# Designs tried in a protein design run: designed miniproteins, single chains. Part 17

Each design is a single chain, and the fold is of that chain. pLDDT is the mean over its residues in the fold that is shown.

## One batch from the design tools (miniprotein)

Design m568
Fold by ESMFold2-Fast:
Structure m568 (fold): chain A 72 residues (1-72)
Amino acid sequence: SSLDVAHGVGGALRGIGAAVDAELGLATPEEAAAGAREGAEEAERGGMPEVAARLRAMGDALAAGATAAEAG
C-alpha cells in the first residue's frame, strides 16, 4: 500500500509539475503533455485509475495548447 501511494502521489506531482512548467514557459506544450502522460502511467501503477485518467486528459489538453488552468 505504501508503494502504491508513492506511485500515485509521484504520478500526480509529475503531472502538476508538467502543467506548472508549461505555465512558466519552461516546457513546450508537447513536453508538458509528455510529463502529464508519464504521471498518468505512475498513477495507474499505483492503483489510482481515476487520477491516471485525469492526467491523461490533462496531457491531451496541454498538447492541444490549453493553458495549465484549462488542462487541470
Scores: mean pLDDT 73

Design m569
Fold by ESMFold2-Fast:
Structure m569 (fold): chain A 60 residues (1-60)
Amino acid sequence: MDLSPLFQAIHAPGGPLHGRIDFSDEDAVLATLDRLHAEGRLTPEQYELLVTAIREVYSQ
């Protein structure tokens, strides 16, 4: 899986996920993505892609 969009969203200054995700817990990360989607900060397409990418990272 290409995780480049996820890494750009997390690490880019001013990106939607920069400094907002605790990566120590998969459930906490997914809850953060759910909140950002509910707030309209993620499109449905971005949300689906990021949830899939997070699940793949934590399945390793």
Scores: mean pLDDT 66

Design m570
Fold by ESMFold2-Fast:
Structure m570 (fold): chain A 80 residues (1-80)
Amino acid sequence: MRELVLETAVAAAAVMGAGILGSRTSAEEAAERLAETLARLEGLSEEEKEEVKRREFEAGVALGERFAKKSGLPLREEPL
């Protein structure tokens, strides 16, 4: 349990980092990897995996947009 929670927390931090430092696409890729990791560890259904991916993507994008708003630059849709 604790090991799985730690792995999830690290993956979630990666999604947030991708949202802040990258683009929506970077946040989406990180959210997908997190959802795949959780599906592998917890045996999630495809529907549950999609929900996790959506939730983590939204969290990463929201954090990135909040950071971009404070810096005066918009979050990019795609990486360069």
Scores: mean pLDDT 60

Design m571
Fold by ESMFold2-Fast:
Structure m571 (fold): chain A 81 residues (1-81)
Amino acid sequence: EIEKLLEELKEALENKDYEKVIEILEQILELVKAEKSLEERRKIFEEVSEIVTKQDFSDLSEETAEKIADLLFEIRIESSE
């Protein structure tokens, strides 16, 4: 499940489909919230962070950038003590 979402996230970012990126990040956040293993939550966050930080976000609207940043922050918080 998560592996497929990470693949879809990479594809959406390559296509600059930021609406899809937001949708996928929201799905990942729900999976992280449902995950009982802190180790697995941390792994998911690390994988998402690596994918996102390797992309060029040139020409992002401020609203879209803030939404993505908020979702990443929530995933980080859910993966931390």
Scores: mean pLDDT 79

Design m572
Fold by ESMFold2-Fast:
Structure m572 (fold): chain A 79 residues (1-79)
Amino acid sequence: MEEEEKKLKEEALVVAKAMYIEALENLDKEGLEEAEKILEEELKKVLNLTLEELKEEVENTDPKELKEKARAIFAKERA
């Protein structure tokens, strides 16, 4: 089902962008490098996207809107 696949990829991209923003805000240089490696591996597997493409997407996204969407997704995971 193409619609279901699209939704999962959209949610994964939102989560990846939010994780990157939180890493930038909360991690030191070493922690950020480790987080970037994990994100790069997952981006290749799930979204067929590079870390550089993710960074570009983040720069063109409203951080507040992104964090709100990510919080909604994380709430589902922890419920």
Scores: mean pLDDT 74

Design m573
Fold by ESMFold2-Fast:
Structure m573 (fold): chain A 98 residues (1-98)
Amino acid sequence: SLTPEQQQALEDTLAAAREAIRDAVERKEYVGFVFPPDQRELADEVIAMAEELGFKLVEEFRDGGSEARLYEKDGALIGVAVGPAAAERMLAWLRERE
């Protein structure tokens, strides 16, 4: 169970992610989120947020325990990665499309 301070930190992180996604949609740009392997649950929350906002999965990368998913809506791109190997591939893919 999370402490009240840990719960607030989680809520603040998700609120910041939501604002970054909103900004990317407004600008028709991309945003990339990279999480360490022990924060997979936080990555899953950002993925759920993107899907709830109507983003569609367009690409996936897997490299051992590292993975990334890329989502698209209305010319905006969201990348969510866990671990460094898939994050590197995700960021390269996003930069190529700028």
Scores: mean pLDDT 82

Design m574
Fold by ESMFold2-Fast:
Structure m574 (fold): chain A 78 residues (1-78)
Amino acid sequence: MDPRVELRRLLVRLLGDLLREFAARLNVPLSDFVFFLPTGVLLSEAERRELLAAARRVLPPDAFALFEELVAETERLR
């Protein structure tokens, strides 16, 4: 639980501008966007790739690994 909460917190802190841009485009509050980020339905593949690349540069390796896992899980939603 804590690692996912901390991941969301790090994403908002380090990538806040990018996340706000995505949330505004989808017309959802930033808090809702960050909460629903693991569902994968809110972002295009190109945007997920962009977010993943940005996260790779700023997140600690462990936090990035968790984020990559969450992104992969949402991609596997049939």
Scores: mean pLDDT 67

Design m575
Fold by ESMFold2-Fast:
Structure m575 (fold): chain A 106 residues (1-106)
Amino acid sequence: GDEELDELEKKIAEELEKLVEEMKKEGVEEVEILEKLKELLKKYKEEIEKTEKNEKVKKELLYRLEVGIEVLELERLKLLGELSEEEFRELVEKKAAELAERKAKL
């Protein structure tokens, strides 16, 4: 159900936040932090694909993880100067709106 999906998403988000704090304390460059977060989300996608038996939960969690990876890539491109703040904001808002619409239909 929705509660199970939201709890899993929250757990992943909290783990990512802790990893970011740890890497910042170690002096890791922001671009490298984003790449490591993308790698971790890709690893979660692989594990969910193999371990999740509820097809609805699997499909929705894989979609949310993919959106997370895409947002991290947009943030990386912004840091590299390949996206303006305006372009980044518009792309992230579009992804957030699409995700909110999808969640509302669950």
Scores: mean pLDDT 81

Design m576
Fold by ESMFold2-Fast:
Structure m576 (fold): chain A 83 residues (1-83)
Amino acid sequence: MSVTFEQTGKVSDDELLQGANVQLSQATQQAVAALNAGADEATAIGTAVSDSGRFVELTVTLKRRDGRIVIVDTKFREGEVLP
């Protein structure tokens, strides 16, 4: 079974990467708990958004292999929502 956990926070433009990392840390802890509870794959997404419409999104995909939890993919996305 594959599961996805998302955490989103609102921050200033200068804090977007740090904010996204904080949110990813929280989502990753949920993903690890799900894998320990018997999930085969979990995706954690941490997003930070600012009032200017800018965002940073960090994604990690985790799997259970040989009795261990491993990161198998990592993605970075940034952008701006246009008016």
Scores: mean pLDDT 86

Design m577
Fold by ESMFold2-Fast:
Structure m577 (fold): chain A 80 residues (1-80)
Amino acid sequence: MEEKYERTVEELLELLREEGASERQLELFRKLLEFAREEGFFPDLDALTDEQKRALARRLAGIPVEVFEEALAELERIKK
């Protein structure tokens, strides 16, 4: 159900905030997850342990905002 997707997104965004991600990074990450869902590549994040989720959030928060912006722009160009 859509609620499961929304819950997983909210959990990841909360962990990213805890790891120091900017509001811009959170916005771009949400959009990237929407693209992944549309293409059928949304990962089963419920299968991850709390420790694995935190490790993923730390890694993502460490990625510069510019990299997320470039990735999203590229995906939007391909979709068009």
Scores: mean pLDDT 73

Design m578
Fold by ESMFold2-Fast:
Structure m578 (fold): chain A 88 residues (1-88)
Amino acid sequence: MEEKERALRILEMNIEYTELKEEFEKMKEAIENDDLKKFDEIIEEIAKKIKTQKELDRLQLPARAAAESSDFEEQRRLTEEGLAELEE
């Protein structure tokens, strides 16, 4: 029971950040219905897709880093403006 609840929480956290949302939803249903055989089958399918999607994950991570680095671009802009004033 406790392991089942933990697995559901892990799936909920991953659903928002993965293209495997449909597979994770099926996995959640299998856990809720206590269908261990279907759960194992879904895990194998997810594992196969993860191997092929590592390249896609590498592309998505830079996009998230760029969004978080918006503060870095603002700091860079302020620094460049300060330097430009000195060169006038």
Scores: mean pLDDT 56

Design m579
Fold by ESMFold2-Fast:
Structure m579 (fold): chain A 75 residues (1-75)
Amino acid sequence: SEAEKQARLLAYVLTTEEPAAEPAPEALVDRAVAMFVAAYRRYFPSATEAEVAAARDLARGRLRQADAAEIEKFL
């Protein structure tokens, strides 16, 4: 389900600290960041715009260093 994919992506971004050998394509990162922001708003509905912006920046940084095949599983 979408909710399960969103929850998995949220957990992946928040707990993954080591970069993959090759950076993920920017288009894939953009899609994953959009899904992460949607997930963040779903699971943290009281989050401020500043908190959401900080979470988006964190997600983009981490997803750029993530494995592309792993990211595709969330989409």
Scores: mean pLDDT 81

Design m580
Fold by ESMFold2-Fast:
Structure m580 (fold): chain A 67 residues (1-67)
Amino acid sequence: GMMEEQLKRVRESLMRDYGMSEEQFERVIEMIRRGASIREVANWLVEEYGIPLATALAIAAELRRLL
């Protein structure tokens, strides 16, 4: 469905631009499903992948919207 296609695009972008694996992406999804805040997800993306905070917050917010 549309949500699955959008999740795939986010995953592919993170893998291409920041070297995230499929398993690591699934960990992000699990964090969100377990009730992690946008801030907690964004901080993890900054710490693990060096994603700029503004970009990490945007990604975290988009993933929460898609889930």
Scores: mean pLDDT 83

Design m581
Fold by ESMFold2-Fast:
Structure m581 (fold): chain A 66 residues (1-66)
Amino acid sequence: KNEEAKKEVEEKIKQLDKIVEETKDYEGAIKKLEAIRKQVEEEYPDAKEALELLEKKIEEYKKKLE
């Protein structure tokens, strides 16, 4: 359960990182990560590792906007 959620989140983050490198659209990337986080919270409320990965990545992108 939690490992599956973590793996899915890691894969989506890797894909999004590649898109951001090409487009520099950090604002759009943050919105997508926030949507993914809401879905993970609803489907896997105890998937703390997956949620932590999403939170860290959102903060990383927010720093790039500043």
Scores: mean pLDDT 80

Design m582
Fold by ESMFold2-Fast:
Structure m582 (fold): chain A 62 residues (1-62)
Amino acid sequence: PSDQELDDAVADVALAVLRSLARQGRGSVSDHRALLDRYKKRYPQRAEEFDALAREIEALYR
């Protein structure tokens, strides 16, 4: 359905923005985790990608 295409586009933008912010050192791990958890609930079909980004961000802060 058309909602799926919109959800996919918004999730792609959210993943790109959050990854960029993390690479710039903006926000804390807990801030990023809270945002990723909210996006994961909003876009459950993309949950695996948000989980993968959460692990990537945690690794970046080491």
Scores: mean pLDDT 78

Design m583
Fold by ESMFold2-Fast:
Structure m583 (fold): chain A 67 residues (1-67)
Amino acid sequence: SHMEKLENIRKKIEDGVKELRAGLAAAHAQRAASGRTVTVPVPKSITEANKELGPEETGRLVQELLA
């Protein structure tokens, strides 16, 4: 069903946001220690959600969950 598909996509975004938060924290720690900017990779689960919902809607949901 459409609801189940949407729930699965939402879970993928939630998992990706958790991974992204951890990556951002690690990148900030590395920048503080080394003075170098570190690129945080986009989690695979967010990339998969992007494939299903499109970049604009996925980005909106990621932003909402990061807030």
Scores: mean pLDDT 77

Design m584
Fold by ESMFold2-Fast:
Structure m584 (fold): chain A 66 residues (1-66)
Amino acid sequence: PLSVEQVRQIADDIYEALDLIMKVAGDLAPEEEKKVFEERYKKLSEETRKILDDWVAAYAAAQAAA
């Protein structure tokens, strides 16, 4: 089984990969739409971090209960 620390690391690695993908997508957006894409990606990034944090917290709670 994975430790809580390993799950946290996986979540951080996923977030980093998604952040890099967002940066590339933003750079490819048409100049006139770039700001709108950046605002959308900022919201997606925030939502993704919350989902990953909630997943790590749920895993930690399950490990503590086991």
Scores: mean pLDDT 79

Design m585
Fold by ESMFold2-Fast:
Structure m585 (fold): chain A 77 residues (1-77)
Amino acid sequence: MTEEQFKRAAEKLIEKEKTGSVKAEEIEELLKKEGAKEEFEEWKKNESEPVVVAKKIGLILRVIGEAIQLELEKKKK
């Protein structure tokens, strides 16, 4: 995923949070839709491997971090 794809996923995450609580599964779906689908499909082959679990968590945390950063920038400006 590119930085722009993460920002796009983060903006959609912010929109979803306005309508209710967002779950990790919904964040995974946003990541798949914005460009991580191939990566998630590859990871299914080694789903139990610690490095794969860490990579999935890393993508989720990256999108959450981008969403927090976007909201903080909006509040400061």
Scores: mean pLDDT 75

Design m586
Fold by ESMFold2-Fast:
Structure m586 (fold): chain A 94 residues (1-94)
Amino acid sequence: SFEDLVLDTVRAIKAAKSVEEARAIIQQAIDEVANADLPTEQKNTLIGLLGSLLDADVSSVEELIAALIQGLQALKDKGLFPEVMQKAIDVLTG
């Protein structure tokens, strides 16, 4: 499910031991979202967020997680899967 994809992805990022490992997880998530059964506009929004994290000037997994939390909060505030976004934020902040 889309919820499982999101929660598995954020758990994997939280467990990553390097920025390079976290970026590889994000790239896999982009590919999975691109092939998911979702409206094109929602796919583009999600891929846009994930792509911005690949280009982010971060020196640690903690900094990457902080940027991801900000992005997930912005998607939640726009009403894009708000319950799933909140669960993802809870995983990353817990």
Scores: mean pLDDT 88

Design m587
Fold by ESMFold2-Fast:
Structure m587 (fold): chain A 81 residues (1-81)
Amino acid sequence: SELVREKLLEIAKKRGLKPDDEVTIEQAVELAREVLRELGFSDETIDKVIEIVRSKLKELGDTVTVDQVAELLIEALKELS
Protein backbone atom coordinates (compact mmCIF):
# COMPACT_ATOMS: atom_id res chain seq x y z
CA SER A 1 0.00 0.00 0.00
CA GLU A 2 2.72 2.52 1.00
CA LEU A 3 4.77 1.62 -2.11
CA VAL A 4 1.78 2.40 -4.37
CA ARG A 5 1.16 5.78 -2.66
CA GLU A 6 4.87 6.70 -2.76
CA LYS A 7 5.18 5.83 -6.47
CA LEU A 8 2.00 7.75 -7.40
CA LEU A 9 3.14 10.87 -5.52
CA GLU A 10 6.61 10.57 -7.16
CA ILE A 11 5.05 10.42 -10.66
CA ALA A 12 2.61 13.26 -9.83
CA LYS A 13 5.49 15.45 -8.57
CA LYS A 14 7.40 14.89 -11.85
CA ARG A 15 4.29 16.23 -13.63
CA GLY A 16 4.14 19.31 -11.34
CA LEU A 17 1.19 18.00 -9.29
CA LYS A 18 0.80 18.19 -5.49
CA PRO A 19 -1.25 15.69 -3.39
CA ASP A 20 -4.16 18.16 -3.02
CA ASP A 21 -4.23 19.19 -6.70
CA GLU A 22 -7.37 18.28 -8.66
CA VAL A 23 -7.06 16.10 -11.78
CA THR A 24 -9.65 14.99 -14.33
CA ILE A 25 -10.86 11.38 -14.42
CA GLU A 26 -8.71 10.73 -17.51
CA GLN A 27 -5.61 12.25 -15.83
CA ALA A 28 -6.32 10.09 -12.75
CA VAL A 29 -6.48 6.98 -14.97
CA GLU A 30 -3.19 7.95 -16.71
CA LEU A 31 -1.47 8.37 -13.31
CA ALA A 32 -2.81 5.00 -12.11
CA ARG A 33 -1.66 3.22 -15.30
CA GLU A 34 1.86 4.74 -15.07
CA VAL A 35 2.19 3.69 -11.39
CA LEU A 36 1.15 0.10 -12.18
CA ARG A 37 3.52 -0.09 -15.18
CA GLU A 38 6.49 1.20 -13.12
CA LEU A 39 5.67 -1.32 -10.37
CA GLY A 40 5.87 -4.14 -12.95
CA PHE A 41 2.22 -5.25 -13.20
CA SER A 42 1.12 -7.07 -16.38
CA ASP A 43 -1.04 -5.29 -18.98
CA GLU A 44 -3.91 -7.69 -18.13
CA THR A 45 -3.74 -6.82 -14.40
CA ILE A 46 -3.42 -3.08 -15.19
CA ASP A 47 -6.61 -3.19 -17.31
CA LYS A 48 -8.53 -4.96 -14.50
CA VAL A 49 -7.33 -2.46 -11.87
CA ILE A 50 -8.16 0.52 -14.12
CA GLU A 51 -11.71 -0.83 -14.66
CA ILE A 52 -12.23 -0.81 -10.86
CA VAL A 53 -10.65 2.68 -10.55
CA ARG A 54 -12.91 4.08 -13.32
CA SER A 55 -15.98 2.59 -11.58
CA LYS A 56 -15.03 4.29 -8.29
CA LEU A 57 -14.14 7.61 -10.02
CA LYS A 58 -17.64 7.86 -11.58
CA GLU A 59 -19.09 8.22 -8.05
CA LEU A 60 -16.75 11.16 -7.14
CA GLY A 61 -17.70 13.59 -9.97
CA ASP A 62 -15.63 15.34 -12.66
CA THR A 63 -12.36 15.76 -10.71
CA VAL A 64 -10.45 13.98 -7.96
CA THR A 65 -7.34 14.94 -5.95
CA VAL A 66 -3.97 13.23 -6.55
CA ASP A 67 -4.16 11.82 -2.98
CA GLN A 68 -7.63 10.38 -3.69
CA VAL A 69 -6.21 8.66 -6.82
CA ALA A 70 -3.62 6.94 -4.58
CA GLU A 71 -6.39 5.80 -2.16
CA LEU A 72 -8.59 4.48 -5.01
CA LEU A 73 -5.66 2.64 -6.61
CA ILE A 74 -4.74 0.95 -3.29
CA GLU A 75 -8.41 -0.05 -2.78
CA ALA A 76 -8.68 -1.42 -6.35
CA LEU A 77 -5.56 -3.55 -5.83
CA LYS A 78 -7.02 -4.94 -2.57
CA GLU A 79 -10.19 -6.00 -4.47
CA LEU A 80 -8.05 -8.12 -6.84
CA SER A 81 -6.07 -9.73 -3.98
Scores: mean pLDDT 84

Design m588
Fold by ESMFold2-Fast:
Structure m588 (fold): chain A 65 residues (1-65)
Amino acid sequence: SISVEEALALVRQGAKRVSPDVAQRAVDAARRAIRDNRHLPDDDRARVGLGAATRAASEGMEAER
């Protein structure tokens, strides 16, 4: 199972490979999604955070085009 801490570490690792603006969007999206879903088990919150980070990074990279 994945923890919230592991998910945030994965987001930060991926953030090193994109622009600082996209990195910040991804991290912020993950943190917001995790906070908004406190009622979910740690594993589910982690997955929601990763999904939010992936979406934010995709949107951010598209906005730089």
Scores: mean pLDDT 83

Design m589
Fold by ESMFold2-Fast:
Structure m589 (fold): chain A 87 residues (1-87)
Amino acid sequence: MLEEVLADPEAAELSRELAELMRRADELARRAEAAGRRDFALEVEIEASMYAIRAAVHLLAGDLEGARRAIEELRRAIERAEEEFAR
């Protein structure tokens, strides 16, 4: 199942996008923690993980539309968190 999903070019691209967004979320959380904003860092990690799990579940189920939606929700959540951290 996972191997078949990753063999699909669209699913492979969505998987790379998900991995990139999770790396971006982890970096934001690390920077927030270094700045003494531990609760904010934890909230970023929890929210990003929630959307990432949803995206992964959709990818494993072969639901590329659901995966794309979850990835877009993840991207927006990270963008909002980045804006909040920059203030």
Scores: mean pLDDT 83

Design m590
Fold by ESMFold2-Fast:
Structure m590 (fold): chain A 65 residues (1-65)
Amino acid sequence: SEFTEQAQKAYKEATEKVNEISKTVKMSPIDRDQAIRLLGTSIIAESQGDLELAKRYRELAEKII
């Protein structure tokens, strides 16, 4: 479905961003996975026009990083 493709793209983008950050910031595997999920969810929320939800999930991801 379109939604599944958007979700896969969002989590791929989140994974790439967190991997880039992990080159300079040491993270545990658990924290890395959580940051990817939170950032991926933020990207999905933003794509749906829910900017408040997107901001909240982004801020949660940034606290782990």
Scores: mean pLDDT 81

Design m591
Fold by ESMFold2-Fast:
Structure m591 (fold): chain A 59 residues (1-59)
Amino acid sequence: SAVLERLRALDPKLADSLEALLAQGLINDVVLLVARHELTKLFGEEFAEAVVEELRARR
């Protein structure tokens, strides 16, 4: 995923954490809400929505 690859370039620890949660089947609606909020603070709303949409599609 180009979106997750870009996240890894910006914040490799956050990308690793989210990919680990995805691999373990732990991406639920609460995790997505928290991730959206934190990613919006760090990288802005547009990129946060792109990451959340990708995680929602792949869970």
Scores: mean pLDDT 86

Design m592
Fold by ESMFold2-Fast:
Structure m592 (fold): chain A 95 residues (1-95)
Amino acid sequence: SQYAVDLYTAGSLYWYYKAYEAEKKGDQETAERYWENADGLEILKAYYESPEKALEYEQKLVDLRENDPEAYRKWRQEKAENAYKIYKKFLEKRK
């Protein structure tokens, strides 16, 4: 249980980091795919806490995408930037 949560957390962080890098390169299509990968892992993580919470999280993402695309893009960008900062520090420690 905890191992799966940690694994999905690390995977989500990695995909948000990759999304940020792709967006910096101007590859918006690839960035969107990577964001979807990260979101999927966060939903799986939430499912380990409760299937109900996973459904709530997924519904929130769908609602944002459909009803407020600008807020959804900003939210994704903030998540990707935060993940990039964390992952960059992790990589620097592995030097």
Scores: mean pLDDT 77

Design m593
Fold by ESMFold2-Fast:
Structure m593 (fold): chain A 75 residues (1-75)
Amino acid sequence: AELTPEQRLTLEGILVSLLSTHDSISLEQFRAALSRDPSLTPEQIDLFLALLRAADKDGDGRLTRAEAEALLQSL
């Protein structure tokens, strides 16, 4: 509801890319990856970070593969 289909695909691509080499990713690593994408506006980066933060069920500042997949299924 909060993302366009294009924004969802962008987020999915970044999540898949980061989680292909790691079992979990810090929110700071996500911020760095989002900030390196020149197609994303600052507003889109903030929106993605807010969604990732909400998906962090443990509140430890990290997102697991399972949490990332659950987030994408909810979008």
Scores: mean pLDDT 77

Design m594
Fold by ESMFold2-Fast:
Order: C-alpha cells, then sequence, then structure tokens
Structure m594 (fold): chain A 80 residues (1-80)
C-alpha cells in the first residue's frame, strides 16, 4: 500500500537513526532497548493494521531477550 506523504517523510528521516541505533545496540543494552521502542513505533506507523496485542508481545519478547540473556547465563553458572 502507498505511504502517506507524512509517513514517507518520517520513514526517510528515521531510517538513518534506526541504522545508527542498530549498530550501537550490539554493544549497549540501553541502546538495544531504545531500538526496540523505535521498531515498535515504526511498525505502528507503517503497519497500522497490526494488532496492539501483537506489538506488545513483540516488544516484551525483545526486551526480555535483552535483559534475560545475561541473567540466564549468570544464573546457570550459579546453579553449577
Amino acid sequence: APLSAELQAWREEEIPRLRALAAEAQTDKEKAKELVELMVEATRRLHPETPEEELEKLKEAALEAIETGDTEAQQKKLEE
């Protein structure tokens, strides 16, 4: 479907920022969380047909993966 002029302008402005955040997210958990928030916002604007429930589940899963990756590894070592 064609994007509105406002969505097209927003997309052109945000793509470089998303790319910069994606690079920073590889080494910084706070930047990874910020990237998740921006991806959810981008999905809402580009795909308004996406149910809010699915957006919330994707956000929670991504945030959990960022937080629990280190916690699970540390907890597994403590259990050994």
Scores: mean pLDDT 64

Design m595
Fold by ESMFold2-Fast:
Structure m595 (fold): chain A 84 residues (1-84)
Amino acid sequence: SSLEKRIAEAEARLKEAEAAGDHRGMGEAYDELGEVYEEQGKLDEAIEYYELAGEHYRKAGDMEKALESEIKAGILRLKKTILS
């Protein structure tokens, strides 16, 4: 499926970025995984991936993208509380 393809592509990009020490690439891959799991309604996994994206964007010095990913995680935490 297109979903499974997006996950596989993001995981492959993540592995490549990890091997290269590319924190920006890791942030981008985690952000994509966060989006995919959010679309599936898997809020806990989406939150974890967005938080990892924020951490790696911060390590890359991309504070704007770090903040964007952290905000996405925060919004999902609120949604999870409402859906509970």
Scores: mean pLDDT 89

Design m596
Fold by ESMFold2-Fast:
Structure m596 (fold): chain A 96 residues (1-96)
Amino acid sequence: SLTKEAVKLAVEALDGAVFGWTPEQKEKLRDKIVKLTKKAIEENDIKALENLIFAAMLAGLPIDPEVFDAMALGKYEEAKELLKKWIERYEEEKKK
């Protein structure tokens, strides 16, 4: 089910990237992507992570380039650790 939700977010992100977002729509999408990425890491759902990383890129979330390299090389444990660190930084910056 996470993969299906991740695909839906990727489609929503693509639609917004092509046709535009309101600021509220973009923030809600970003929050959904971050929350679902946490679940995908916990459940080790690699297909969901692939779609969520794509959605995050389209939504302008600042994912470290090393995450894309790790995923492309099949280094999924490294990719998950990088994503965890990125999420922590993103949430800390949002508190400011």
Scores: mean pLDDT 82

Design m597
Fold by ESMFold2-Fast:
Structure m597 (fold): chain A 87 residues (1-87)
Amino acid sequence: SAAEKAREKLVERLAEKLKMKKEEAQKLLDELQSGSSEPHAEKIEELIRNGEELPPEDKVIQLLKIVAEIREELEKEQLEKAKKEAE
């Protein structure tokens, strides 16, 4: 349950940051986690052209950094909520 909620929030935040639909963001995360980034290289390129300038040599790495930042933000929010509930 907690893992499912974390996944859903991650998908929502990724969709917002990349300005894409949640369904597309979920598929992108699944591809990144499976290590199969090659089929999505062209789609990532199109997303970058629509508003985000990322280094062309490490687009996948930059996308992974964005995902990691979102995960850290979600973990921080969960810790703050847990602290408030414990009070």
Scores: mean pLDDT 61

Design m598
Fold by ESMFold2-Fast:
Structure m598 (fold): chain A 96 residues (1-96)
Amino acid sequence: LPIRPADEETVREAVKGLQALLNKDYKSFASLSEEAKELAYDLSAYAAEVAVKNKLSQEGLEKALEAGVKAMEKALAEGKSAEEAIKAALEAIKKA
């Protein structure tokens, strides 16, 4: 699905996708502070911006979100801070 320049629908879809992933298998994230959860919301908004800028399809957006969540989970499993985990997720989204 071709993504138009920054629109609310694309951001909403990214937020919804990230929240679904976090609510399934990422139990370590559930133990984080409310601040870290707010940063996860920002992460999904950033993924939507990257998708719009690079004219990614919906599949591309989903792949970017999946890469970001996976990188975040890996960083948390390695004992890194929530801030470092989110930084790793942002880098993974940018490369996807």
Scores: mean pLDDT 62

Design m599
Fold by ESMFold2-Fast:
Structure m599 (fold): chain A 88 residues (1-88)
Amino acid sequence: SELEKINEIQEKYADELAEAIRNKDYEKYREILRKVLDEMEKATKDKKKFKELLEKALEYYEEQLKKQPDNEVAKITKEVLQEKIEEL
């Protein structure tokens, strides 16, 4: 299923994302996250549903940033999600 493919992509990159966060390598985190979203897009047949999923994720990170404005991971995640949504 598409959901299983999305989960496999998340697992594939989970360690690299975690390492980038631990090292405070936010440029590398951004690059890996962009790659994750690109692979998820390729795995998703329904681009409209994929866009809706990203828009919900964006709302979540916007609310997190209202509570914790200094969360660098959330700031980068929001920016990457916005860029991907604009491409769809």
Scores: mean pLDDT 85

Design m600
Fold by ESMFold2-Fast:
Structure m600 (fold): chain A 95 residues (1-95)
Amino acid sequence: MTVSLSATEFTVPKGGTAEITVTVSGLADLEEITVTVLDADGRVVKEVVAKNSTTATVTLDNITESATYRVVVVATTKDGRKYAAAPQEVKVTVT
């Protein structure tokens, strides 16, 4: 399984929005992708589930401070198998 993010670095104004599109490839019979965004303490900030799609978009809104997030992607195939990608870091800078 290969996971691609639309961007890994964002610069936003205070209160701004960062939109990350996740693309999953290299899996046959994909049923569902779960995208979980974690903060530096491992707390879930956002979770998105996309069914019958190879892409999911996660929107982080009301960003008030610079932070590095971890994006965790788990894909489920129609036979119930789960595939996890290595977590990817997304750096958001507030200006």
Scores: mean pLDDT 84

Design m601
Fold by ESMFold2-Fast:
Structure m601 (fold): chain A 81 residues (1-81)
Amino acid sequence: MSPAEKELIELIEKITDPEEFEHVARALQAVARAFGVEAEPATSKEDLIELARRIVEALGPELGEQVAKALINYLKKKYGL
């Protein structure tokens, strides 16, 4: 697991607000669709973590790390994490 992938998973695990969950789910699904990664509707934090892992794995180590970093920056900016 890359450092950026690990940090992204840790940020998802910190989500306690249902509205934050909804926003993160939409962001991950939008990224998955943009890169042609199959994304089922997420209903739990475990689903979000699995989706994040699938996105990074599908894009490969170089591009996957860059996308994970972009998602981390988005979540930090949006939620002050």
Scores: mean pLDDT 77

Design m602
Fold by ESMFold2-Fast:
Structure m602 (fold): chain A 61 residues (1-61)
Amino acid sequence: MSVEERVEHLKRMAELLVRLVKEGRITPEQARAIFRETADRLLPPEEAEEVKAWFDEMLAA
């Protein structure tokens, strides 16, 4: 599995987590924690930091 495929997987996960936050099913803090843990597990450090920053912006918007 390529880094690009893992990034796309994480983006799909991000959309689900944002939806769950908007529905009040989880908190933004819980969504961030889940996403950060998964990104750190799936991606090299540089790509993990980039995708985590992108997700923080998604939650703020």
Scores: mean pLDDT 82

Design m603
Fold by ESMFold2-Fast:
Structure m603 (fold): chain A 72 residues (1-72)
Amino acid sequence: SIEEKLKEVEEHYKKGLEAFEQGKYLEAARHFFEGLLLLQELKPLLPDEEYRRYSERLGRNLREAQEQLAKQ
């Protein structure tokens, strides 16, 4: 279901944040990226506003994780 897939996206977001807070930037980036891939599959099934909100949040966090990796 859409609800189950969105829960999976949220789970990746939470795990990404936990990894980021622990300085595990590669692990964080992987989780945010996986969340974005799942969200792309849901794009035609979601309201545009909801898709935009999730994708902006995940994309921003992925960029931050990548920026931290680049500083190493």
Scores: mean pLDDT 87

